Designed miniproteins, single chains. Designs and how they scored, part 26

Each design is a single chain, and the fold is of that chain. pLDDT is the mean over its residues in the fold that is shown.

## One batch from the design tools (miniprotein)

Design m887
Fold by ESMFold2-Fast:
Structure m887 (fold): chain A 66 residues (1-66)
Amino acid sequence: SAKVKEVQRMLRDLGYYAGPVDGVADEDLVAALRAFSEDFGRTDLRTDGVITDRDLALVREAYAAS
C-alpha cells in the first residue's frame, strides 16, 4: 500500500521504525506507531495494523512539525 510505505518512510526518518519500506503493516510498524503516538500525544492513531487517511495525516502533521 502506498499509504503504508509513506508512513513507514516518515517513521523511519523520525527514528521510530527500523523495518523495511515494503507497504505491509507488520508488528514492527504497529509498535512504531504506538511509540510515536505516545511521544507526540497522538492517541487517536490506530494500532490494529490498519492504516487510514487520518493516520497518514496525523503522522504527516508531526513529521512537518519536526
Scores: mean pLDDT 72

Design m888
Fold by ESMFold2-Fast:
Structure m888 (fold): chain A 99 residues (1-99)
Amino acid sequence: DFTLTPEQEEALKPIVEEAIEKYKAEAEATPDNDKEANKKLVKEALLEVLKEALDKGLVSEEQVLKLLEQYIKAAKSEESKEVMEELKEEIKKYIEEKK
């Protein structure tokens, strides 16, 4: 099972907090019933956090891919599963393009 160390959690905290503030502002401007807009907003916020964490070396490529696989398996809705699957593919492509 994937777990972050306390040091990784502390290092990720500023990145996550910045992404949450940006997400909160954009979510307040987005209608709750616009499923596609809300899916895109969540995907973009998570993608930004994961890319920055990878670029700064705060998490490994393997840790990010395992985390996304766990979220896909734990997804309670088809929409959440699709978002996590799209995130995994975009992160995988980003990793491959940077090598």
Scores: mean pLDDT 72

Design m889
Fold by ESMFold2-Fast:
Parts: structure tokens; sequence; C-alpha cells
Structure m889 (fold): chain A 70 residues (1-70)
């Protein structure tokens, strides 16, 4: 989806600019875009990632890696 590709590009650019990992950059960017605290974004990402793992869209290894970074 076009929006997703543009968002992923912004995440990569922010990560490179700030010297942070992609998950941290994504959390920061979503927080800025939605006007909510980073801690709230982390909770929402964790919920979405858990649902994605349960539905088979991501592997257990991907789920555990994201959970460790949140």
Amino acid sequence: KKWQEEFDKKVKELAEKEGIDYITARIKLISEEWGIPEEEVKKRILRSVEAAYKDGFITKEEYEEIKKKI
C-alpha cells in the first residue's frame, strides 16, 4: 500500500538521522503523528504484534524480538 511504503521510508530516515533502531523510530514517528505518548504507542504495537503472531502473520522469533525492543 502506497501510504505504508511512504511511512516505512520516513521511519528509516528518522532512524538514520537520530542513530536509533527502526522500532524506536517507528514508535517515535507514530507518537508525533497521532499526538499520543510513546508509552501508549508501545502498548498498541505490542497488542497488534501479539494479534499478528496469533493469526500467523509473523513468526514467534519476530514477535519475541519486537517485544524485547518495546
Scores: mean pLDDT 74

Design m890
Fold by ESMFold2-Fast:
Structure m890 (fold): chain A 70 residues (1-70)
Amino acid sequence: MQRRTDAARRAVEGLVRLGATDVEVTLEEDRVTISASLPELTPEKRRQMEKIAQQLSDETGLPVTLNIRV
């Protein structure tokens, strides 16, 4: 439980650093959903977001879904 909350916080921090707004991380029993808005989605930002999702998945042991709005 505690590890999931810490991992979610790190994911939010990482996304905000990338310039994301309206960042939401929803922790469910069997999944994690990340929702965020970006003014521009570049290939570089997409790659960095995939790394954040992978790290969150690794730390929580749960599948992570990225829902990015431009």
Scores: mean pLDDT 78

Design m891
Fold by ESMFold2-Fast:
Structure m891 (fold): chain A 96 residues (1-96)
Amino acid sequence: MEALRKGIEEAAKLDDIAEALLKVAEGAEAAGLDELAAALRALAEALRTATPEQLRAAIEAAVAAVLPEAEARADGDLATRAALLARAYRLAAELL
């Protein structure tokens, strides 16, 4: 019964995160970062059907895949950083 209550609370948090990601996507699109906006929208849609456990696993896998490239491009401009974030969010959405 405790597990069911926590599951409902965590599901509500994922909906709130999805709405926040959609607002960030609008900002990214306004800035001309269309790939980042598309990746954020895909992640937001995937979160609506995901469990917190699936989200954690997807984020860990996406970070592990992108981290070496991000470290190699630590001094990259905004466009390079946005492309790396778009790749990470897209991978997370594909794993959900």
Scores: mean pLDDT 72

Design m892
Fold by ESMFold2-Fast:
Structure m892 (fold): chain A 95 residues (1-95)
Amino acid sequence: AQEALDLAKDIAPEFFEYLKKAFPKEPGTILMLSQIIAGVRRQARKAGLSDSQVNKITRDALDLSIRNVDTMTVSQIRDMAYQLVDKKIREIKEK
C-alpha cells in the first residue's frame, strides 16, 4: 500500500496530492492513474507538442480516467486515455 503511494508520487508528483484527495483509500487506483498520466505525457511530448499542450492533454486524460474508475477495467481506462491523446494530437496537427 505505502510502496504503491511512494511509486505513484515518484511517477507523477504534480498530480499526487490531487489523486490522494480523490482516492484516499485506494493506493492501487492512485498508482494506476499515475502510470496512465506518465504514458499520456510521454506520448504527447513524443508528438512534438508544447509543454502547455502536453499539460492540457494530460489533465483532460486524467479527468476522463477518474470519471470511469468505477465502471471500467484498468485496460479499458488506459485505452480510452490513449485514444483521447491520439485524437487531441490529430486535432492540433490538422489545424
Scores: mean pLDDT 80

Design m893
Fold by ESMFold2-Fast:
Structure m893 (fold): chain A 61 residues (1-61)
Amino acid sequence: SQLMLELSYSVLIKARNAGTLDGASKDLIEETVKTATEMAKLTVDEGEEIEKLGQDIVNSL
């Protein structure tokens, strides 16, 4: 759902600002965002935009 993407994005921003992101944390967040994106695509008609949003979040790490 869109809520899962918003939560993933919020966690990412907070971790990034706190300086807690390292290689292992980045990989975990990437996997979480990808999973949330896949779930959101099942419930929303804008699957391509959601997929791009998830990828943009990962690329911002």
Scores: mean pLDDT 64

Design m894
Fold by ESMFold2-Fast:
Structure m894 (fold): chain A 98 residues (1-98)
Amino acid sequence: NPEIELLKKAFELAKEGKYDEAARLFVQALGNPKVFLNSNKYFLELFRYQAEKTFEETFTPEQKEKLIDALVKETGISREDAEEVLKLVTFLVKHYND
């Protein structure tokens, strides 16, 4: 799945501190992040606790804040929406059976 490989690359870039590049790859993989989030809101609510735990385990507090900031800058979505997108994407990438 090419989109999952782009998301994995974005995660590597975020861990390297390349947050603006990571945000661009997220947009490339997801398309419109607001549309993606709205289309997957129900799924996120079903797995909210697991998604939040996975996000906390995947990124440090500093990496999370910087990645949220970069995604807001790249897309213009709210900070709250950016955080929800990142939680959902992190959960999907970590639990994708390839």
Scores: mean pLDDT 83

Design m895
Fold by ESMFold2-Fast:
Structure m895 (fold): chain A 95 residues (1-95)
Amino acid sequence: MPVSGIEGILDTAGKGALAQVALAAAEEAEKLGGRDEELRELLEQAERLVREAERNGEIDQHSRDLATVVRQALRRRGDPELAFAVAREALRALG
């Protein structure tokens, strides 16, 4: 699904913010009933990137706040496909 509103935010976000958003969105996709092999791999990739960003000191309050806002928005929408698309876009923006 197109995620036009979140794409603009992701294009300007730092590495720590992108990693946190990817993990938050992937976790919400799983909680909303999305579970397949691709989601599992995406969760593992997002968790690894968050650990790397934490080790590099790239996780700050703004990155945590952005992830919280994204998680709450995805939870309110209740759409696992949208949550999965947001996680994938955040990982794409990371490279």
Scores: mean pLDDT 75

Design m896
Fold by ESMFold2-Fast:
Structure m896 (fold): chain A 98 residues (1-98)
Amino acid sequence: TALLRENLRAAGRLLEETIEAIKNGDIFRALLFLMAASGDLEVALRMEKDPEVRALLEEAGELVLQVQKMILNNAPDEEIIAKLREALELVREALERV
């Protein structure tokens, strides 16, 4: 559980960094942080056994993939940030259950 909590905290921080990069117009940095967050979520999902926590992590991962597509399609920053905040909330909820 300690390693799982560490991966979830890292994913949360990276999603926050992605939001700040989007706000600053740094698309390259945003994609870099987003890919790192995706990796941490994938590791957490492979370690997690609780089906309720797994569902939260799967939904967060799907939102991260949606955000990547939105960035590549030049969606408005506010819509990208809204989806990132939704993913961040799911990660925070998962962290409370671990």
Scores: mean pLDDT 89

Design m897
Fold by ESMFold2-Fast:
Structure m897 (fold): chain A 77 residues (1-77)
Amino acid sequence: MEPLERLLQAIRAGDLAAVRDILENELSPEKVRELAKRLGVSVEAIALDIESIGEIAKGLGQPEMAKLLFERAEELR
């Protein structure tokens, strides 16, 4: 599965450790650049997807997860 789909599943499960692992090992800035190149999309498009998942985390009452996602999305810009 794409890292973004696994990230969304981890958030829905409330698994903060999995969210941190995915952000550091699969959605680091370097890996996001690699993913963007493979998918034929911009890094900005992936940053917007991460930000959207952060809004979902916030809506689910997971503010710590939302903060991590917003910080990663901002870092990618």
Scores: mean pLDDT 84

Design m898
Fold by ESMFold2-Fast:
Structure m898 (fold): chain A 96 residues (1-96)
Amino acid sequence: STREAREAAVRARLEALAAEARAAGGDRALGIAAAVEEARREGLTTFDGKLLSDDPAAAVAQLEAELGKVRPDLSAAERRRLVDQILTVLGALARR
């Protein structure tokens, strides 16, 4: 129950941010929307299990490993930047 309520709240906030990013327009808005969609796909599903650790270093390693499987087209540096963007968005929302 508590975990489901938290996941629903985070999802609603991510949807609001995605709508705001799309409304802003341009390549920058598309970049933010892509980061939000990745957070929804990778971050929210991982909150249901052991995949996202409460230890930030372990959480980064877990997300980098999953992105390596889903996005093998990206360099390690590009995957790390995407992980940092995802964690920044999720961290800001989850601590409210």
Scores: mean pLDDT 54

Design m899
Fold by ESMFold2-Fast:
Structure m899 (fold): chain A 85 residues (1-85)
Amino acid sequence: SAKEALELAKKKAEELAAQAEAAGLSTRVVSEKVDGNTATIVLDFYDASGELVARVTIKAENGEITLEGEDAFQAVLARRQKELA
């Protein structure tokens, strides 16, 4: 259902926002759209200077999540979380 798709997409958005916060990034919800049984949420992530560092599009449909921009987002997280070894 549209409600289930939106709840799934929002849960994923909350997970990504928590990861961003742990890395010192702020999250902005750019858009939320429901179309039939599909929910789409677009998130922008900003550093402490206010620079846009990543955008992730979350699509939830039929109990499944598809992410666009996740690779770039994860690369930003890795750079900020300092792996010393």
Scores: mean pLDDT 84

Design m900
Fold by ESMFold2-Fast:
Structure m900 (fold): chain A 61 residues (1-61)
Amino acid sequence: SLVERIAEELARIRADPDDVEAQARLNRLINEILEREGAKSIEEAGAIVARAIAEAKALLA
């Protein structure tokens, strides 16, 4: 799932905060989720991103 891929990139960034490739992949995954969910506003897009990041962080625990 996209959430599992986000968790993998977050784990890489946590291990190496300067991993620019992991940061770029994370940004692409977030954009893919936003496209799939079809956000109608900036506020809705923010809520979708926050939910995806929270779910990914739960997988890292």
Scores: mean pLDDT 83

Design m901
Fold by ESMFold2-Fast:
Structure m901 (fold): chain A 59 residues (1-59)
Amino acid sequence: MLEEKILEFLKLNPDAEITVDELAEATGISKEEAERIVDRLVQEGKIEKTADGKYRYKK
């Protein structure tokens, strides 16, 4: 459920790079939960981590 909300947020902003803090605020979850979820989504190839330590939707 939380993973789906985060993925949908990133999908709506495909050109944007977002920090874990910004993502947590936008989705209403804690920074710690956001960090764990984005790490998993990167492992699944759904999103990517940029060199700047930000995240964006893959595709």
Scores: mean pLDDT 77

Design m902
Fold by ESMFold2-Fast:
Structure m902 (fold): chain A 65 residues (1-65)
Amino acid sequence: MAKLQEIGQEAIKAAKELGALAQAVVRGDTIEVYVKIKSEADREKFTQRLNELSKESGVKIEVHF
């Protein structure tokens, strides 16, 4: 449980670094991240970071822009 919460916090932190606010919701073994990013380049950076977190943790992360 703590691991999922830590990953959710990392996703929120990554969004804040791009000037965006995000919410992370745990649904079973999946983390759903809701964020509004207007720049395509920043969306790509955010998606890459979430893919890294997913790969390193083994947790499925779904992003909703």
Scores: mean pLDDT 78

Design m903
Fold by ESMFold2-Fast:
Structure m903 (fold): chain A 71 residues (1-71)
Amino acid sequence: TELSPREFAVLVALAKTGSVREAAEELGLSQATVSRIARRLEAKGFLRRDAAGRWFLTAAGLEALIAAGVT
């Protein structure tokens, strides 16, 4: 997969929380850092936002996590 360890951690945290703030708190990163990584993951097709602005995992994102042995 093309995910760095940090991108992978952000993908997992956002899949679980849907929230940049909560993911940042969980990972010990700034919200700006998590938001930047989330936008890169969105550009790669691994994350999307719903109508309320919550982040969720796409089928491609789920496949990346399975390939990495997470699920």
Scores: mean pLDDT 81

Design m904
Fold by ESMFold2-Fast:
Structure m904 (fold): chain A 86 residues (1-86)
Amino acid sequence: IKELEEEYKKLVAELRKLIAELKKDPSKKEEADKLEFELEILEGLYLIAVGIGRLTNDEEFLKEMLEKFIEKLKELKKKAEELLKE
């Protein structure tokens, strides 16, 4: 599970960096703001999932939620990368 936590943090950092690059282009700022909003929602949901997992001592639940969040982060990162290529 520590490996999933590390992957999650790495993807968040990478996505934040891509969003910052997108914001340098005024024509892409609106799309960058949308990605940033989606990331903030995902980070909030992550904190809720971590809280539930710790309260219930449910490692399986936390692992499943981390895998789902990582999948969504990869989708957002792909969108940001595609926007940068335009």
Scores: mean pLDDT 82

Design m905
Fold by ESMFold2-Fast:
Structure m905 (fold): chain A 63 residues (1-63)
Amino acid sequence: YFKAGEEAADYAMKGDVEKAREALSKAGPTPEQRSQGAFWAVVYAALKGEPEAAMRASLGAGL
């Protein structure tokens, strides 16, 4: 989950919503696994100073 979240956050911060969505799908096929990936994307982006970018990718991409 952590690796998928970090990759998703990195793509979201660069504005690449499609790759961010694809990275989140690597967290797993269940809603719980996707939720974990999205959670870690937000945490990782927050550490980089851009939490809203990860949140936007998670919500806007529809996971």
Scores: mean pLDDT 66

Design m906
Fold by ESMFold2-Fast:
Structure m906 (fold): chain A 104 residues (1-104)
Amino acid sequence: KEKIEEFIKKVREVADEAIDRLVQAKTQNEADEVIMEFAKRVKEIALELGFDEDTAEKIAETLAFNVRFADHLARLYNLSPEERRALLRKAVDIALKNIEKILE
């Protein structure tokens, strides 16, 4: 479980950077580019920590999907930058908790 804890820590660090970029993204297409780069970094972290290729792809896809959905909702409801950051961080935390449960 030490491997999962280190994964969560590293993903949260790269998520903070991605969230700052997402809040600045003006269009859904710009947001999609940020989310794609985030997913790539998540997959790289998972592989470096010894998760297999299939598991790393599923983890990256799960995080990307949850972040994309939260970003879409934030834009749809015209949330403030602070509200968008809070929603995106919450989406990452929820996705990571679900991934942790599945990998147990």
Scores: mean pLDDT 86

Design m907
Fold by ESMFold2-Fast:
Structure m907 (fold): chain A 86 residues (1-86)
Amino acid sequence: MEVPDTGDPELDALGREAVALAEELARRVRAEAEEEIARDPSKRGEATARIVGAELLVVGAWTTVAFGTEEDVRRELEALRAALEA
């Protein structure tokens, strides 16, 4: 996912980190969900819901970087770190 240009180089650097963390989380969730579906097809619905949720985190991070304030970007970064630790 492309990181939007906010016109502030320092904020753009934080935005790149936030989007990168969201993409990493989405990649891990997708890989785990696809493996779960392969092992137990009855889990497809539950696993697909988790994939969709992870992809929405990437969209959320991008939207926050594109349209949010520096404070919004910092909050998104902390939320993504918390999600990765959960």
Scores: mean pLDDT 76

Design m908
Fold by ESMFold2-Fast:
Structure m908 (fold): chain A 56 residues (1-56)
Amino acid sequence: MAELEAAAKKLLSDDLEVRLEAAKFLIANKEEAEAWLEKEKDELVKKRAQAVLESA
């Protein structure tokens, strides 16, 4: 869970490479990422992560 939170926050990074690695991590851990999304309160982080998972 802590790794999922860190990855989701990296989706807001200015570095494209960092964002791509974060997206790959979330997609690779889709089941855990979906469970985490229910607990995430930051709307920007949540919407970004949701868009990534929806694209997968």
Scores: mean pLDDT 75

Design m909
Fold by ESMFold2-Fast:
Parts: C-alpha cells; sequence; structure tokens
Structure m909 (fold): chain A 57 residues (1-57)
C-alpha cells in the first residue's frame, strides 16, 4: 500500500510530466481513491508545491 508521502510524490511527478491532470486521472494512475488524491492535492497546495490552477477539473 502506498503511503501518503509516496502518493504526494507521485502526483507532483505526474503533473510535472503530463501537465494538468484531473483528480480522477491521478486516482486511476496511482490506483488509489479520488478522496485520497484530493487529500494529497490539498497537502501539496498548502506546502506550495502545486497551485490550484495546475489541477484539471
Amino acid sequence: MMTMEQIQTGIALLIRRRGRLSPQELAEILKVSVSTVNRALEALIRQGVLSRDQIAR
């Protein structure tokens, strides 16, 4: 099972590589729930790693 830290790292790398991705696409790639992805995205935004504008709707 992936840790929250691993999920956050995976999200950052995927967005950097592919550009804007939706929470649904991130969930499918990482094989986790959309709720888990949304939680990780909020943490990354709080940390200043990502902005909300970098996330597709």
Scores: mean pLDDT 79

Design m910
Fold by ESMFold2-Fast:
Structure m910 (fold): chain A 77 residues (1-77)
Amino acid sequence: TAAAIAALRDRGRYYAALSADARAYGQAALDSAKRAKEEGDDVMSQFREDASAQSRAQGDQFAARSAALDAAAARLE
């Protein structure tokens, strides 16, 4: 039904937004890691790099979920 397709698309957009947010946080953390390294703060640089990797991994999981929901919606069209 159109309502079922709309619900899947809406959920897909929700996960796409979460993916974008997670990737943005990951990039900001990576930029902060570079600045910390330039300042000689290797401990903070490593902490920020680890936070970036974790956030990007979460973003990839959300992107995969979004893609799966979009594929399900497309099959109903």
Scores: mean pLDDT 89

Design m911
Fold by ESMFold2-Fast:
Structure m911 (fold): chain A 108 residues (1-108)
Amino acid sequence: SMQTIRDLLELRREEGLTRKSFSDEEFKEYLERLKKEILEAEKKGDVDTALLLIAQLALDAQEAGRVELAIEVLEELLKEIKNPEVREFIERVIEVLRSGEDILSLFE
């Protein structure tokens, strides 16, 4: 559920704060790892894990001030993802990131 994803993101927020200290290269490597994990979750039919990882990617990029890098990765994911629920969520995340609104607003 969206509430469960929100609760998990709030618990993982401290990990996002540590990633704010990453170099640009370390952050790009982190995003590419998450992209791979999102694609693997979708292939296994684990939609909840895919949505959580997408939200985590966006939250971490927003807190790190690297929103444009997240949008690039999310747009590449849209080329590969076939599941309609995951695609719709990615499109909503991109809209929120472009608006400058907090990613946690998606779970209200």
Scores: mean pLDDT 79

Design m912
Fold by ESMFold2-Fast:
Structure m912 (fold): chain A 66 residues (1-66)
Amino acid sequence: SMEELQKKIVEQVRQLGDQIKQQFPDDSVLQDMMDSAVRRTEVLAKTDIELAQKLLQALQDMFQQL
């Protein structure tokens, strides 16, 4: 369902944010940028689920390059 997909996107983007904070605990700029990206993805999961999925994928790809 759409609600289950929204919940999954929110859970995955929050988990990614937590992983980045754990991996880069001294990088406050990266943490603030990730917190902003998480908030935007959560809003988009409710308004534009396709864009939310694309942003989550882009954030995951960025994390893999760090």
Scores: mean pLDDT 84

Design m913
Fold by ESMFold2-Fast:
Structure m913 (fold): chain A 95 residues (1-95)
Amino acid sequence: KKEFDLDLLRGVAVLTLAVLKVSIEKYSKFSKEDIEKINELLDGVEAALDARDFETAKKNVDELLSFLKSNPEASEEDIRLAENIKKIVDEMEKL
């Protein structure tokens, strides 16, 4: 059950990462450089989750949240998606 719950939460996290990536790339007004930085952080979260490195995953999510919250181009929905990723990572770490 623990492995099933981890796989399920990872699946939800990966889907949420993909939704955030599409939202930023297609619907945001971020610069190309900012989109590249965000994508690097999103890819870093996915790679860390694949490695079950929750400390690195949380660090990348916290850096992403800080970047989005400090940037006027970030929508409230983009911030909410990033906050949801953080919650999922926290739940995975507890298992």
Scores: mean pLDDT 85

Design m914
Fold by ESMFold2-Fast:
Structure m914 (fold): chain A 64 residues (1-64)
Amino acid sequence: DEKVQQEYLKAVQAAHDRDADRAIQYGKKLLETAEKHASGEERERGLAAARGGIELAEQLKKEQ
């Protein structure tokens, strides 16, 4: 789904720019989008990726 990919790219870009708050925000949006648009194994993998990204962004925020 193009929406899932767009939200993922936004989260990745925010993390790359070391904007932890924005990365967390986009990561949460990716989580919501994956829940609505993905199912089965794809949903679980998308959710796991989003959660991992949020954890990394929260760690980045701790380092700022």
Scores: mean pLDDT 70

Design m915
Fold by ESMFold2-Fast:
Structure m915 (fold): chain A 70 residues (1-70)
Amino acid sequence: SRDVAILQRVLAQVEAAPDLAAARAIIADAISNNNFSADVRARLQAILSLPDKDSIISALRAHIIVLQRQ
């Protein structure tokens, strides 16, 4: 899936991000610059509200796994 490939790249960038603000900026940029489905976009917006970088990484990994199983 195109969405899965994009989100795998986003995950790698988020894992390399120095802090929470940088991780959130990467995800916000991904939402703005990619033509995701409404469901994928809504899930990414929910991930942006998470309180720390580790929670964001875990949620993004889980989202990718769910999309791969569809």
Scores: mean pLDDT 86

Design m916
Fold by ESMFold2-Fast:
Structure m916 (fold): chain A 62 residues (1-62)
Amino acid sequence: SSDMHNTVRQLYDIMKVSSQDTISNIRTQFRQSIDYFDRGDYDNSYNIIRNAVNYANDQLRR
């Protein structure tokens, strides 16, 4: 979906300027999101990606 695509693009841009620890955490969350998506749980999949974006942005705000 376009919402998922836009959120993933935002996450990619944030990862470019993030620390390796933050990137590792985001990658783990992304894998969990894919697992939920594959099970047809799109709401939880999207929530995980959105939480990853919020987490990464929070790390950059400091």
Scores: mean pLDDT 77

Design m917
Fold by ESMFold2-Fast:
Structure m917 (fold): chain A 88 residues (1-88)
Amino acid sequence: MVPRAEAEARLNQAISEAITKLAKENGLSDEQIQKLVQNYIGLGHSILDLLSTTQPELMTEAGMDAFIASLTANLVALAQKRIAKMKA
C-alpha cells in the first residue's frame, strides 16, 4: 500500500513537470506558470483525497501509477484549454 504522503508527492511532481513544460512551450511568464501549477496541484490533491477516502484499495503501486498517469493527462488537457483562453 502506498502511503498518502508518498502518493501526494508523486502527484505533485507529475503535475508540476507536465504543467510547467506545457506553459513554457506556450510562452507563459514565470508568474503565470506558478499560478497554473498551484491551481492544478490543488485540484489534484482534492481528487486524491476523494480517492484515498472512498477507494483506499487503489492505494497500491499499480493503482497509484495508473491514477497519477490518468489524472496528469486529464489535467494537462484542462490546462491546454485554460492557456488558450489566456492567449485570446
Scores: mean pLDDT 83

Design m918
Fold by ESMFold2-Fast:
Structure m918 (fold): chain A 57 residues (1-57)
Amino acid sequence: SLLEKVRRLFVQGKTLDEIAEELGISKETVEKLLEQFAKDAGYKSIEELLEAQKRAR
């Protein structure tokens, strides 16, 4: 599914722009799907999910 592809790329450290480009979808669509993933993963928002990704720097 598209959600699974977005999730996989995000977990690999890809940015929203990179995911959008790789999958041929809009950045807005990536944000919507990541919002769903954030909730499924126990995060309150996409912002919290992005902060978790930044901790991997």
Scores: mean pLDDT 77

Design m919
Fold by ESMFold2-Fast:
Structure m919 (fold): chain A 78 residues (1-78)
Amino acid sequence: AAAARIAALEAEAAKYQSLADSYKTVRDNEKKGAEEAAKLDPEVAKIAERGHKIYTDKYNEYQTKADALQAEAAALAA
């Protein structure tokens, strides 16, 4: 049944979307911290820059997975 597969794909997409949203939130919060840290200590700023890249990469990875699963669900619904 297409409905069961669509529901499963949407559930998996929601899981990856939740992970993407979580990493995006951490990235945006760390960006604010990096801006404040840069005023106090350049070494702390470098650590924050590395974190920003890691969180951005993870956000993009999970967002891409969510988008692909949503597209597959939409194709099955059509």
Scores: mean pLDDT 83

Design m920
Fold by ESMFold2-Fast:
Structure m920 (fold): chain A 91 residues (1-91)
Amino acid sequence: AVEEMREAGKKAVALMQKEADAAAKLSAEEAIENLNSVTDYLKENIKAGAESLAKKHKDAEEIRKVGEEAIKKIDEVRKNAVEKIKKAALA
């Protein structure tokens, strides 16, 4: 009957939506883990670079401040990206 086909269609669409939502959540979690790893890598590189440069220059304090500001900016970019991913996954 047409009604049976309509019900089957509704169930199929609902299942597809549920699987799509679950897949989006998994991709979001993997994306967040990747962003955290990249953030840690970049922060360590900036910190190492600033310390190396500070050893060779009289303006060690200013160099360290510039490095700290870059690290703060990296964290802000990560937080904003993670927030957007979380909001997209919940939508």
Scores: mean pLDDT 71

Design m921
Fold by ESMFold2-Fast:
Structure m921 (fold): chain A 104 residues (1-104)
Amino acid sequence: MLREYVKKGFEIGYEGTKAGVSPSEIEEKVLEELAKILGTSVEEVKALMREPNISKELLLIIAGLINGAALGRKAAVEGLKEEEKEKKIEELVKKVEEAVKEHE
């Protein structure tokens, strides 16, 4: 489910930022998580992200984790409250789902 990938990305971005991990290292952690989910390597994930005929299912997984992590980093920097975090995650899930439907 898209929400699970957005939440996973959010956790990586949020906890990484709170721990003082750099944005580039957080991006690498997101790619490592994508590689685990897809049963492949970080290099293969980078190649897949450049694929013009990528499936909607793969787009949802990739977009969910990447956009989730970006939101998590922002939430940590801005010091968002728990209720605001949940609301922003739900808004992002809807936005990603609609964007992927339009990608056809």
Scores: mean pLDDT 82

Design m922
Fold by ESMFold2-Fast:
Structure m922 (fold): chain A 69 residues (1-69)
Amino acid sequence: MDPVALLTSIPGVDEALARALVETFGSIEALAAASVAEIAAIPGVDADLAHAIRLYARGVLGLNPAGPA
């Protein structure tokens, strides 16, 4: 719907980073399909933030990893 607004809900993601993520991957679906390493390749994204972004994108699509442990 508004992928930039959705991504800025993640702690550590500002509007500029959210726009870069949308421009690079094109959609929330593409972010959910990307690896942590691919997301961490974006300037300003470390491994922890990349993990949070991927988890959030998968959550939005109902693709959460099985088992929280």
Scores: mean pLDDT 77

